# Designs tried in a protein design run: designed miniproteins, single chains, continued (4). Part 83

Each design is a single chain, and the fold is of that chain. pLDDT is the mean over its residues in the fold that is shown.

## One batch from the design tools (miniprotein)

Design m15057
Fold by ESMFold2-Fast:
Structure m15057 (fold): chain A 81 residues (1-81)
Amino acid sequence: MGKAVIGRGLTAEQLKKAVEFLKSLGAKVTVTKGNPTVLTATGLTDEQAEEAEEFLRSLGAKVTVVPAPENLVTVLSPEPV
């Protein structure tokens, strides 16, 4: 079982730090550019999701944690950039 962490309202610099941190946890990270830019991390354990949520909130992000199976790569058609 895993969780997905969604972060919103990050600046470009904060986003770069968040992506690096999440990848260090072994997460699969997807960045959807928009207004606001949305960061989605999947493949996290409950403990890793808590670490990610705390880190993202410390950067000022609005964070949503959703229950997701480990194999949740819903490619909804990657958002066109």
Scores: mean pLDDT 72

Design m15058
Fold by ESMFold2-Fast:
Structure m15058 (fold): chain A 59 residues (1-59)
Amino acid sequence: GKKEEAHKLLLRGIGLILRGIGLLFESELTGDEKLKEEGKKLIEEGRKLLKEADELFKS
């Protein structure tokens, strides 16, 4: 149901944000600009999933 879909999106969104933060930390330590861009992209994708989850929880 919608609640199960929302929960799945929430967990996936959180997971992407945490992974993205990890890549940003690694970029700071290594100076790898590609890791910085990948980290930003994962955080952006995670935020979109969190917004979708919020909309499903409200419905």
Scores: mean pLDDT 86

Design m15059
Fold by ESMFold2-Fast:
Structure m15059 (fold): chain A 73 residues (1-73)
Amino acid sequence: APPSLEELAERALELARGMADKLAAAGDLEGLRRLVETLRRDAELAREQGNEVLAEAAERAARYAEEKARELE
């Protein structure tokens, strides 16, 4: 059976966190800031579409990337 929307959101969150970890390990502060901007935009679009599950996942990923960016400052 195909994954649920919640399962897809969790996978997207894991992938975004992995990307943030790789950017942080590389010291790529600009890349982390761009990732935060992208994820916040994705969360806003998901909320506008009434997709709270995806919006929450994107917001959590953005927060994680923002924390990683702060550690590099």
Scores: mean pLDDT 83

Design m15060
Fold by ESMFold2-Fast:
Order: sequence, then structure tokens, then C-alpha cells
Structure m15060 (fold): chain A 96 residues (1-96)
Amino acid sequence: MEKRKELIEAIRRGDREKALELLKELLSEEEIERLKELTRELAGIPLVAALSEEEREKMEKLLEEAEKTFLESEDREERIKALATIIAIEDPLLLD
């Protein structure tokens, strides 16, 4: 649980080295590959800086729901999809 919170914090502050270390501890190599695939699929999501106020509020809610799912869901696939959403919004270049 604590390592998942540390991962989100590392992603948000742009600490890529720490984020990658935590990813390797929390996910298998196959899950990291899946995460990369999902993050690329989400590359079409508009960045917050390019959005209207209403679209920013929707993006903030999406990010909040993704963070909750990543921290609280017992389903590993749901957690990976949620993490891909967080990365796509906060640091889309984290995984290459």
C-alpha cells in the first residue's frame, strides 16, 4: 500500500529514477510491458494545459478516480490500467 502512494508521488514530482525503481518492485516485467502499451494507447488524451476549465475539471476527476483505483482495487489489471491513466496525464514520457 505505502509503495503505491510513493510511486504516485514520485510520478507527480517528476522523479523518474525513483518511479522506475518502484515500478520494478510493484510490477513484473510483463506488467511493465502492458503498462507501456496502455500508456501509448492513452497518448490521445489532451493534456491539462490545452483544456478548457470544464475539460480540466473532467480530467481532474478522471485522475482522482484513477488514483483511488490504483490504491484501493484488489484487481491487478484494474490497478495497471489506472496507473497507465495517471502516467499518461502526469508524465507521459516516463516509460519512453
Scores: mean pLDDT 76

Design m15061
Fold by ESMFold2-Fast:
Structure m15061 (fold): chain A 87 residues (1-87)
Amino acid sequence: MLKEKIEELLKKAEEAEKAGDYKKAGELLREAGKLAYELGELEEAVKLYERAIEAYRKAMEANPEDAFELAALELASAVNLVVTKKE
């Protein structure tokens, strides 16, 4: 069930990226990363958090007016990544 939810979130994130909605893509990737972490799939969680960070950075490039909000989401995703790596 949780693994199927991760796959659904990844599909939605890819669709959001193709639509240029990088903020939504980052949010979906971060949620998928949290679920992967809960499943103990640490390597997958790391990959998903890194993708979320990249998506938020692209969102800031596309929507500079939202930079403060997007920077906060990027930072939160970076914290998730650091906690997952424990380094």
Scores: mean pLDDT 79

Design m15063
Fold by ESMFold2-Fast:
Structure m15063 (fold): chain A 73 residues (1-73)
Amino acid sequence: REARLERVYAALREAAEKDPFLRENIMDIAKKRYGIEDEEEALRYVAELAVKMADGGHEGSRRIAAEQARLAA
């Protein structure tokens, strides 16, 4: 899990560096939903969510994440 998290984080950082719109979108989501304004922290948080969902939380937490996103909007 930890190794996967680092890989996902690195990939997100590289993608965000090459795509300014992706970077802005990640920052906007992190700021509005979680109050995270630091770019590195936002990317790390998004990577953690992606790994958590892929690892084993995707089934039950998918509905919870959708409802949480709805309430956070």
Scores: mean pLDDT 67

Design m15064
Fold by ESMFold2-Fast:
Structure m15064 (fold): chain A 94 residues (1-94)
Amino acid sequence: VEELVKEAEEAAKKGDLEEAVKLYGEAARKAFEEGDVEKALEALVKAASLSKDYLKGVSAEMLAIAGAVEYDMGRKEEAERLFEEAIELALEGT
């Protein structure tokens, strides 16, 4: 997970936002496979932030997944905030 996050940060620094989003998405998936839900949430939110202005649908999807995970963890208020942001981005991307 840490190596993928490092590669994603390096891609973002170089302005390769598409590659950065892809790498953060892979980091989130690997973190979920390892049972590290907190690292997965962090990676999803970073990917969503980077894609917010150019891939609103992808950003919305990542925020919705993060919201579902927060809800399952009992963090309902955080989940609702993420779902609202995801819906807003999805509507703007249409």
Scores: mean pLDDT 78

Design m15065
Fold by ESMFold2-Fast:
Structure m15065 (fold): chain A 61 residues (1-61)
Amino acid sequence: MTPEEVVAEVEAMLRKAGFSDETIERAVQAVRDALERGKDPSVAATAAMLLAIGDELDREL
């Protein structure tokens, strides 16, 4: 899986789930940063999903 494919999958998933544009942008940036540091794609995607969930909860609470 290419870094670009991982970014596209995370963005598509969060968009389908109805996350805000700001949260999607932050999650996408987190994936890119993690992949640039040589993190495993699955780890990068998981970390971005957790960041997105936390960011949305922070805005709702």
Scores: mean pLDDT 76

Design m15066
Fold by ESMFold2-Fast:
Structure m15066 (fold): chain A 72 residues (1-72)
Amino acid sequence: AAPDPALVAVGRRIRERMEAKGLTLEQAAKEAGISVEDLEAFLRGEKLPTAEELYRIARVVGDEDLARQARP
């Protein structure tokens, strides 16, 4: 299926914050407690993360606004 534009926008925001922190995909996935494969799919907008997964990712990359929106 084609990537969801809203998820692509969120994925781009997360990637920009990861780059600003010098985090690799492997490091971010490990700290968020998810697989690298799932994180890659979320960042491409190919898979919808759960609220808990999105909250963990947002916390790892330091996105307080996204974490507040995704709070379980």
Scores: mean pLDDT 80

Design m15067
Fold by ESMFold2-Fast:
Structure m15067 (fold): chain A 117 residues (1-117)
Amino acid sequence: MVEIVESGGGTVKEGGSLTLTAKVSGADFAKSDFAWVGSSEQRGLAGIASISADGSTVGEAERVKGRFTISRDVAAKTGYLNMNNLQKEDTAVYYGLVGGAGAPGGAFGNGTKVTVV
């Protein structure tokens, strides 16, 4: 069974920074694609950023380009989202997702809440 545990959320002021962490277990993380999605009342469930298993393909939502950076540590089985210049509209619950050959059928965690005040 694949498990994802997100952390690093909290309440932060506009212009602040946070780093979100997603610890993955039960999957072959080296062969898994990894992504962050956000859930908010204003935007629903929306993609934030993604990175392929080999790190060669990175996707970012237009509204976060230049502010958020996705990364991964294969040895630690951990995905990250570095969030800079946070805006009130970034308030959401953020979920780590895994998929691809290393995680057939995909999986997501329970999320970490970010509140920008």
Scores: mean pLDDT 84

Design m15068
Fold by ESMFold2-Fast:
Structure m15068 (fold): chain A 75 residues (1-75)
Amino acid sequence: AEVEPLIETLRNSPNPLDRAIAAGKLGAIGDPRAVEPLKEAAMNDPDPSVRVAARTALEKIGGEEAEKALKEIDA
């Protein structure tokens, strides 16, 4: 499935560009299964561009789960 391979790339790729692209694609798909992985990346990824991409993806997905994740990131 489209979401699972992108979540694996976001979590496990050694290349920050590949992780940032995966975050963007997850945001474009809008599947709520991506919310927790994107929250983890936005808070904890060592690369600031990946953290920004993950936050932007959460904003693009929207909805209750993504809004809760964004509040936790901003706290």
Scores: mean pLDDT 86

Design m15069
Fold by ESMFold2-Fast:
Structure m15069 (fold): chain A 82 residues (1-82)
Amino acid sequence: MVDPLLLEAEIWLALGEMAFSVGDYETAIKSYEKALELLEKVEESEEVRELKKRALELLAEAYKKLGDEEKAKEYEEKAKEI
């Protein structure tokens, strides 16, 4: 059975990656934040942990592109704890 929240989180990650690829880092951040919010509501599993880590790493990269080094470092540290 596919968890609807997990599927939605994967879609938001894909949308964020698409936005990032065209240089829309603000939209990428919002999409990754939405994905992370949904993943936090899903029952913990190896797949959910990997997606959370990916979302945090992608948030760090997007914040680096915007020049927000403090936010980038914060998300990098969070990703290492997953």
Scores: mean pLDDT 84

Design m15070
Fold by ESMFold2-Fast:
Structure m15070 (fold): chain A 83 residues (1-83)
Amino acid sequence: GASSLERQIRELIEQVKRAESFEELRKLADEILELLRKMGVSDMDVDIAEGLILIAIGVGKITKDLEWTKEMVVKILEDLLRE
């Protein structure tokens, strides 16, 4: 079942899919990672996911591919939502 926190995370992931800039994408990803930590995801898993997200954003900025970057970030964040 969806907790209020899980619902908030899912709503933020939908905002990630609609992000119009890399700056907005990173801000949303940082907010989601902190909420995942509050849900009980380990600090190690959150830190690894943050690293992967930062790499994806870096690649996306170099390639100028915001849509690919959003898809990669969503995939990383949704994997952490596992019960």
Scores: mean pLDDT 86

Design m15071
Fold by ESMFold2-Fast:
Structure m15071 (fold): chain A 77 residues (1-77)
Amino acid sequence: NLEEALRHAEEALRALDAGDVEAALRHLREAAEKATAAGDKEAVEHLSRAIRALRAGDVEAARRHAEEARRRLEEAL
């Protein structure tokens, strides 16, 4: 659901702060799966961009997109 998607997005941001890229990717993927199940296409787009940026090694872009996803999910709740 959206609440679970938000929790995973917040965990991903914490993992990015800790420099744990693998944990951040896992949480971003979980957030995207939960957002998809909830039908929030805008949150899914932001999360997908965060995953792509992080896989490319762009931690700053990944953080920005993950923060956009978190804001969207908070607004949807």
Scores: mean pLDDT 88

Design m15072
Fold by ESMFold2-Fast:
Structure m15072 (fold): chain A 91 residues (1-91)
Amino acid sequence: SLGEEAIKLAKEALELGKEAIKLAMEALKTAKGKKLRRAIAAALRGVGAIFSAEKAIELVKNGGDPQLALQLAKDGLEDAKAGLELAKEAL
């Protein structure tokens, strides 16, 4: 179902988003210039991914709009992947 797909993608977004924040925080300890900007951007993307993913899961659990939940899960996963790439470039 759309709700099951939304939860699956949201769980992936949560995992990747948390990793993006972890790597971004590590990069922030030493990063300067362009790497500093990338580390900050990575942290913000990771936070956005977690928020979107948690809202997607909440919507499915509460019987909300499954299409909206799927969209939030997809948006969260995109943010998580972008955040991970930025964090790796900042390290």
Scores: mean pLDDT 91

Design m15073
Fold by ESMFold2-Fast:
Structure m15073 (fold): chain A 73 residues (1-73)
Amino acid sequence: MAERLRREAEEAYAYVLENLRSAEELERAAEQFRRAAEQARRLAEETGDPEFAEVAELLERYAEELRRRAEEL
């Protein structure tokens, strides 16, 4: 599960960077990544699997980067 979430996160982030250009689109994408990070964090706490914690950190970084990009537009 964690490996799949990481792969999906990486692919989604690449898609956003290639296809989304407006501040509104980037803000919505950032919110989606933030929510996904919260879910991964809960899974890390429930399972004790460090891979879910790593995925949560990755998703949080993606959300922050997209929010920052939206503010710069």
Scores: mean pLDDT 81

Design m15074
Fold by ESMFold2-Fast:
Structure m15074 (fold): chain A 62 residues (1-62)
Amino acid sequence: SEARKLILEAIGLKLRAIGLEFDADLLRSQGKDEEAARLEAEAKELRKRADELFKKADELLA
């Protein structure tokens, strides 16, 4: 199923975003706010791409 493929890809992107958010939290605890902000921005873009894939999957299941 195309919808299943999109959902699995979206889940993968969300897991990557969670990993970057975890790393960003560790960097902030060390006072590395600039590096943390960069990872947070990257995680935000991955979450956005995941949401777009979930939307496409939802449209295919409608």
Scores: mean pLDDT 90

Design m15075
Fold by ESMFold2-Fast:
Structure m15075 (fold): chain A 61 residues (1-61)
Amino acid sequence: SAEELAARAFAGGAQVGRELGLEVGVRLCEKEYEEMLKEGVPKEVADRIRAACIAGAAVGA
């Protein structure tokens, strides 16, 4: 589900934020977002996953 994907994205963002810092975490979230759009993931779902990833990176950093 979109909620499960968002939760996983948050956890992944938090790990990267902890290990590599906020700037690198956000950059990786943005790269994953662009790949999702290229793969045809609906923008609304991709936007939600991106927001969760960035929030995770901010909390983890």
Scores: mean pLDDT 85

Design m15076
Fold by ESMFold2-Fast:
Structure m15076 (fold): chain A 62 residues (1-62)
Amino acid sequence: SELERWIEEARRAGRRAREDGVPDEHADAMARLMGQRALERGFSEEEARRVAEAFRDAFLSA
C-alpha cells in the first residue's frame, strides 16, 4: 500500500539520519515534518503518526 511505502521510506530516512550523526533534537523535528507531509498527502492523523514513529524508531535503533 502507499502507507507501507511511506513507512519504509521513513525507516530508511531515520537510519540515514543516525548514520549521518544528526542530533536527537533535529531528528525529532524531521520525524514531525514527515508526519506533517503524510497529513498533507491525505493520510489520517493515525497513519501520519505511524510514519513519524517509523522514523523515530529507526533512528533510535540504528
Scores: mean pLDDT 86

Design m15077
Fold by ESMFold2-Fast:
Structure m15077 (fold): chain A 117 residues (1-117)
Amino acid sequence: SAEVAAALARLDAAVAELRESLDPERYRELLAGLVAFGEALLTLVAEGTAISATLTETDGRGTLTLRFDHPANPAASGPTVFEGPTPLVRALHALATLAALDPAAARAAVARLRALL
């Protein structure tokens, strides 16, 4: 789908920007965090959880709001919020969008990120 293709392109662009802006050690730490984040979302989706993701950006910073809904076990804790530099939050949003819309594409993206470690 066009939305999946856009999310993949956004992820690739965000990861490239992180690679250029960070020292190699910090970049590897963030890649490991993105892999863990993607794997956690894929686990939730496999268990039947629906994920929605909202991104807002201001002056080089972003806020990602994740909402979770499971028909058999509703989330009690409200939304999960991530804040940070625009490329990091764009990468997180792209992974959440992929996990929600196309878990196979999300798994392939996470595998590519893991290969960079």
Scores: mean pLDDT 86

Design m15078
Fold by ESMFold2-Fast:
Structure m15078 (fold): chain A 77 residues (1-77)
Amino acid sequence: MKEELLKKAEEAEKEKEEAEKEGEEKIKEAEQEAEKLKDDKRKKILAEASGGVYEVKKASTSTSMESEKKKALEEAK
């Protein structure tokens, strides 16, 4: 009888370790999912912006050129 109790205690300890590993795996999975979601969202935003007005801000043809022109014009005055 006592031996069975000892075995049960050992099993409980193993279960504890398994639970800890499960927690870690779940955290890793959540992190991976979050990263994938971020990547997907980023790609979507980029694609939408790329097709649209985002090039204005990103590109050489952008607001930056117009801003520079305006500043030069004001300073040249």
Scores: mean pLDDT 64

Design m15079
Fold by ESMFold2-Fast:
Structure m15079 (fold): chain A 56 residues (1-56)
Amino acid sequence: LSDVPVTTPEQRELVLKAVAYYILSIGYEIDGDKEEAEKYREKARELDEKAVELAK
């Protein structure tokens, strides 16, 4: 228990984009491009953090 679930359209959009970037990072990792995978993972993290900040 910690935070409320994603409730605003903006938060939902950011979370969905973060998930999309996580999927891209996995794809790059499978392809052997670990550097690109890392970059997309960072982007996903930033979007997820923004979604959390919007909950304030």
Scores: mean pLDDT 75

Design m15080
Fold by ESMFold2-Fast:
Structure m15080 (fold): chain A 80 residues (1-80)
Amino acid sequence: MSVEEARAYYEKGLELYEQGKYEEAVEYFEKALEILEKLEPDSPLIAHVQLELARAYHQLGKKEEAREYGERAFELNRKL
């Protein structure tokens, strides 16, 4: 488990999203988020992953999950 591994999962999630594989994209974004929250909880990458999770959940019609991740990404970008 490493930040580089989290980055690789994030990039794989982006590729899957572009292919329309939204459920698989969510899985890879969630793996990236889990690693980042454990190893670098203040990483700017967390906000990017949360935003992509919001986009993927929106495509899947999961409006509540999309809203929650979108709000979390917004709060992380709100520095102090």
Scores: mean pLDDT 83

Design m15081
Fold by ESMFold2-Fast:
Structure m15081 (fold): chain A 92 residues (1-92)
Amino acid sequence: METMTEKEVKGAIEELTKLMEELGIPEEVKKLVIEFFKSLLGKPREVVDELMAEIHEEAGKRLEEKGPVEDFTVDERTKEQLLAIAEKAKEM
């Protein structure tokens, strides 16, 4: 299997960081998501792409529904889901 390179992980982190900033995600959650992607370095590309697609799809859907907001409060449910994904990846 092809594995994720450092350049690909960095690119993914940059794109996700931009989406998280547009959604107003708290810095603590943003850091956890970044660490999650760093933990994917060397993992099979297919696994990484699938997880990224899920995160990107959810972020895009919220952006379309609520639009870019300067002071957006991430609801507790979304925060818990992001934290769960980050913890799951860390244990993998």
Scores: mean pLDDT 64

Design m15082
Fold by ESMFold2-Fast:
Structure m15082 (fold): chain A 66 residues (1-66)
Amino acid sequence: MEEAIEEAFKRAEELYEKLVAEGVDPLTAASMAAKEAYDFLVEKGIPREEAALAATRVAKRLLDKD
């Protein structure tokens, strides 16, 4: 579970960095990256409530990085 969340964060971080490098604003990039993390976790069988919380943490972590 923690491994799946960390993988989701890594994927989200890569997407976020790519979007920001292409000129997307950080808030929009973080929202898109968080959605990617949510979709990834749900596909892995993580409950929707937990996937949503993890996606929220991903967005916060990405925005706090800036």
Scores: mean pLDDT 79

Design m15083
Fold by ESMFold2-Fast:
Structure m15083 (fold): chain A 55 residues (1-55)
Amino acid sequence: SAGKRAALADLRAGAEQVRKYLEEFGEKLSETLLLFLETVLGSTEALARRLEEEL
């Protein structure tokens, strides 16, 4: 569906932005914030994979 394709594109774009942020600032982040962002990235990538399978 068009909605699932749009959601997949948005999730992939968001994951890429988080990845770039972690690459640039990861060493400067608190352990708690680093763990939070890594968890969000992993969950976002897993959700994107599931949506891709439904297309």
Scores: mean pLDDT 83

Design m15084
Fold by ESMFold2-Fast:
Structure m15084 (fold): chain A 63 residues (1-63)
Amino acid sequence: ASAELAQVTADVTKETDDQLTLKEGDQVVVLKKVNEDWYEAISLKTGEMGLVPADKIKVLETM
């Protein structure tokens, strides 16, 4: 499975230290699907790795 470039579709505020805080329009590299609700990703803006809500991102391109 290749990493995927995705765009954040709505502002996300982290609730735990394992999650990312993201703004609408930010880009992330999706590393893996954790479950139906969460992906593990890296923020291209901050370089932080963490969990992102699956319903708040849109895949743009397979890298």
Scores: mean pLDDT 80

Design m15085
Fold by ESMFold2-Fast:
Structure m15085 (fold): chain A 58 residues (1-58)
Amino acid sequence: MEKDSFSREEIIAAFKAAGLTPSEEEIEELYEKVKAAKDGEEADRIIKEAIFRALSAS
């Protein structure tokens, strides 16, 4: 897929690439936000912001 909304697997892969293990609940919440995103750029930003918040909490 070009730049349409991310799948759950892509979200999980992004977190793992950052050295994080997201919970199933976190993935579900983030997936809903990504589905509501107006474009792929906003979806990518939502995922990156979630990863940055998780990293800052460690």
Scores: mean pLDDT 74

Design m15086
Fold by ESMFold2-Fast:
Structure m15086 (fold): chain A 78 residues (1-78)
Amino acid sequence: MTEQEIDEGVAALMIAVGNLLLSKGYPEEAAETYRRAAERYPESKETPEALRKAAEAYRAAGDEEEAERLEKLAEEAE
């Protein structure tokens, strides 16, 4: 397993944890988990999805400014 493969696997797991938190009604914690995945693994193919999911979770938490910022970052990362 290469370092890139490990990074992609960890990023995917962090997204899965974020999805679980969001489904349990913890949008702020979900947003932070997705954001950390994107920040920790910026070169991962999962990064645009993590940024989009973070934006969705921040919007659910009522932080529309942060959500808009992360949506723009997701577009730039693709």
Scores: mean pLDDT 77

Design m15087
Fold by ESMFold2-Fast:
Structure m15087 (fold): chain A 57 residues (1-57)
Amino acid sequence: SLEEQKKEILEEAEKRAEALLKQVKETGVLDVKEVEEKIKKELEEVKKMLKENKIPL
């Protein structure tokens, strides 16, 4: 179902975001705050698209 696909997409996006944040913190090379803000904005955009019944392709 469409709702099931939305849940899977959101879960995958959240897991990917957490993995990227962990990698940035471990390397210490990038500005963690800037990367966090970018990842949070992308997640918010995905959530907005899913709320509007749109699938990000």
Scores: mean pLDDT 71

Design m15088
Fold by ESMFold2-Fast:
Structure m15088 (fold): chain A 66 residues (1-66)
Amino acid sequence: SAGTEEAERLGREGAEAALAGDLERARKYVDQLRELSRRLGPSSDGGGAALAGAGEVERIIREQEA
């Protein structure tokens, strides 16, 4: 679905930003993923993918700050 595709894209771009050390940009992707999950509904396929993506980007951010 379009929502799942957008979630996958935002998660990938957020992870890339975090791995590049751009933690401010990575946090903006986390915010966008959480907003997408809220709009689609967290129990939807796209909303669940967005929430999972947000968690993954946050995990990478924490690893980069260590």
Scores: mean pLDDT 87

Design m15089
Fold by ESMFold2-Fast:
Structure m15089 (fold): chain A 77 residues (1-77)
Amino acid sequence: SKEQLKKEADEHYKNGLKLYKEAIEAMRKGDVEKAKELFKQAADEFYRASYLYEQAGDTEKAREYVKLAEEFKKLAE
């Protein structure tokens, strides 16, 4: 149960990183609207990872990833 939650959290974390990298590439190409959409999606993935780590009892990673989600949400503004 906890191992499965951590595995799912890791997958959301990896998806968030992928979306973040795509957002940076969109910014580099001058596609500001696409970048903002990708930052919003990255934030959502990190919120999901944080939630799953919290359910798994990993409160430290949950706090770390909610901070990352909040930062990415700001970049989407």
Scores: mean pLDDT 87

Design m15090
Fold by ESMFold2-Fast:
Structure m15090 (fold): chain A 55 residues (1-55)
Amino acid sequence: MQVIVPGDEEFIARAREILEELRQLRATQGLSPDEVNELLARKLLEVQEEMERRA
């Protein structure tokens, strides 16, 4: 299955969703800032890889 992606708009939308989820996890799970930053980096890499696989 393939779909046309909006490019930068898609990446920005996913990044915003990830940031919001991580803020909720920080509040709920008590994650440290370092843990949040590491998880954010990993999730952003996954989004980048997914978008590159579709290209």
Scores: mean pLDDT 73

Design m15091
Fold by ESMFold2-Fast:
Structure m15091 (fold): chain A 66 residues (1-66)
Amino acid sequence: MEEELEEARRLYEEGRYKEAAELYKKLLRKHPELLDDPEIRALAVAAYLASQGKLEMAEWVLSLVE
């Protein structure tokens, strides 16, 4: 789980948004308790939005958790 969360974050940082979004989706499906973590929730939502070309909205979502 920790390794997969680190990989998802790395994929997002590399601009590989669709792969990051898919990995977050898989992790949240198996570990729904991760949604209780506002940072993980924001990263998962941001990855999905960025995968849809909504980079400005993804950045805004991330700003809510800082």
Scores: mean pLDDT 80

Design m15092
Fold by ESMFold2-Fast:
Structure m15092 (fold): chain A 67 residues (1-67)
Amino acid sequence: GAMEEEKKRLLEEIREKMRELGFSEEEIDAAIKVLETLSVENLKKALEVIKEDPRLGAETLVHEAKL
């Protein structure tokens, strides 16, 4: 549905930002698998944090991706 499509779009945008920040495809895939469990609202917040401070946002994503 629309929410699932929005979630996919947000995940792709986060992926693109992580690539721009120099993360490997393996690191990006691992982070995305964790982020897939989050709500659309939480994904929007994560993307805003990355936009405000890409370095801090990237560190947060790496921390969240750790099992």
Scores: mean pLDDT 72

Design m15093
Fold by ESMFold2-Fast:
Structure m15093 (fold): chain A 73 residues (1-73)
Amino acid sequence: MEENKEKIIKLVAEAAKYATPEQRQLLLKAVNAFLKGDYEKAIEYLRKAIELSTDPQARKALEEALKVVEEAK
């Protein structure tokens, strides 16, 4: 549980290095939703961030974060 939180935060932080301000706002919402246990909202925000991302490294990190959230259900 705690390990999954740390992993998601790390992956989102990695993606944020390549993110626009608008995308960073979505990443913040995704992390906050996950920390509240709202996995459905976290997945929605992560998917939106992936759709907006054109950087391959950012997309990879976000896809891994999405997988971790889906596994946490």
Scores: mean pLDDT 78

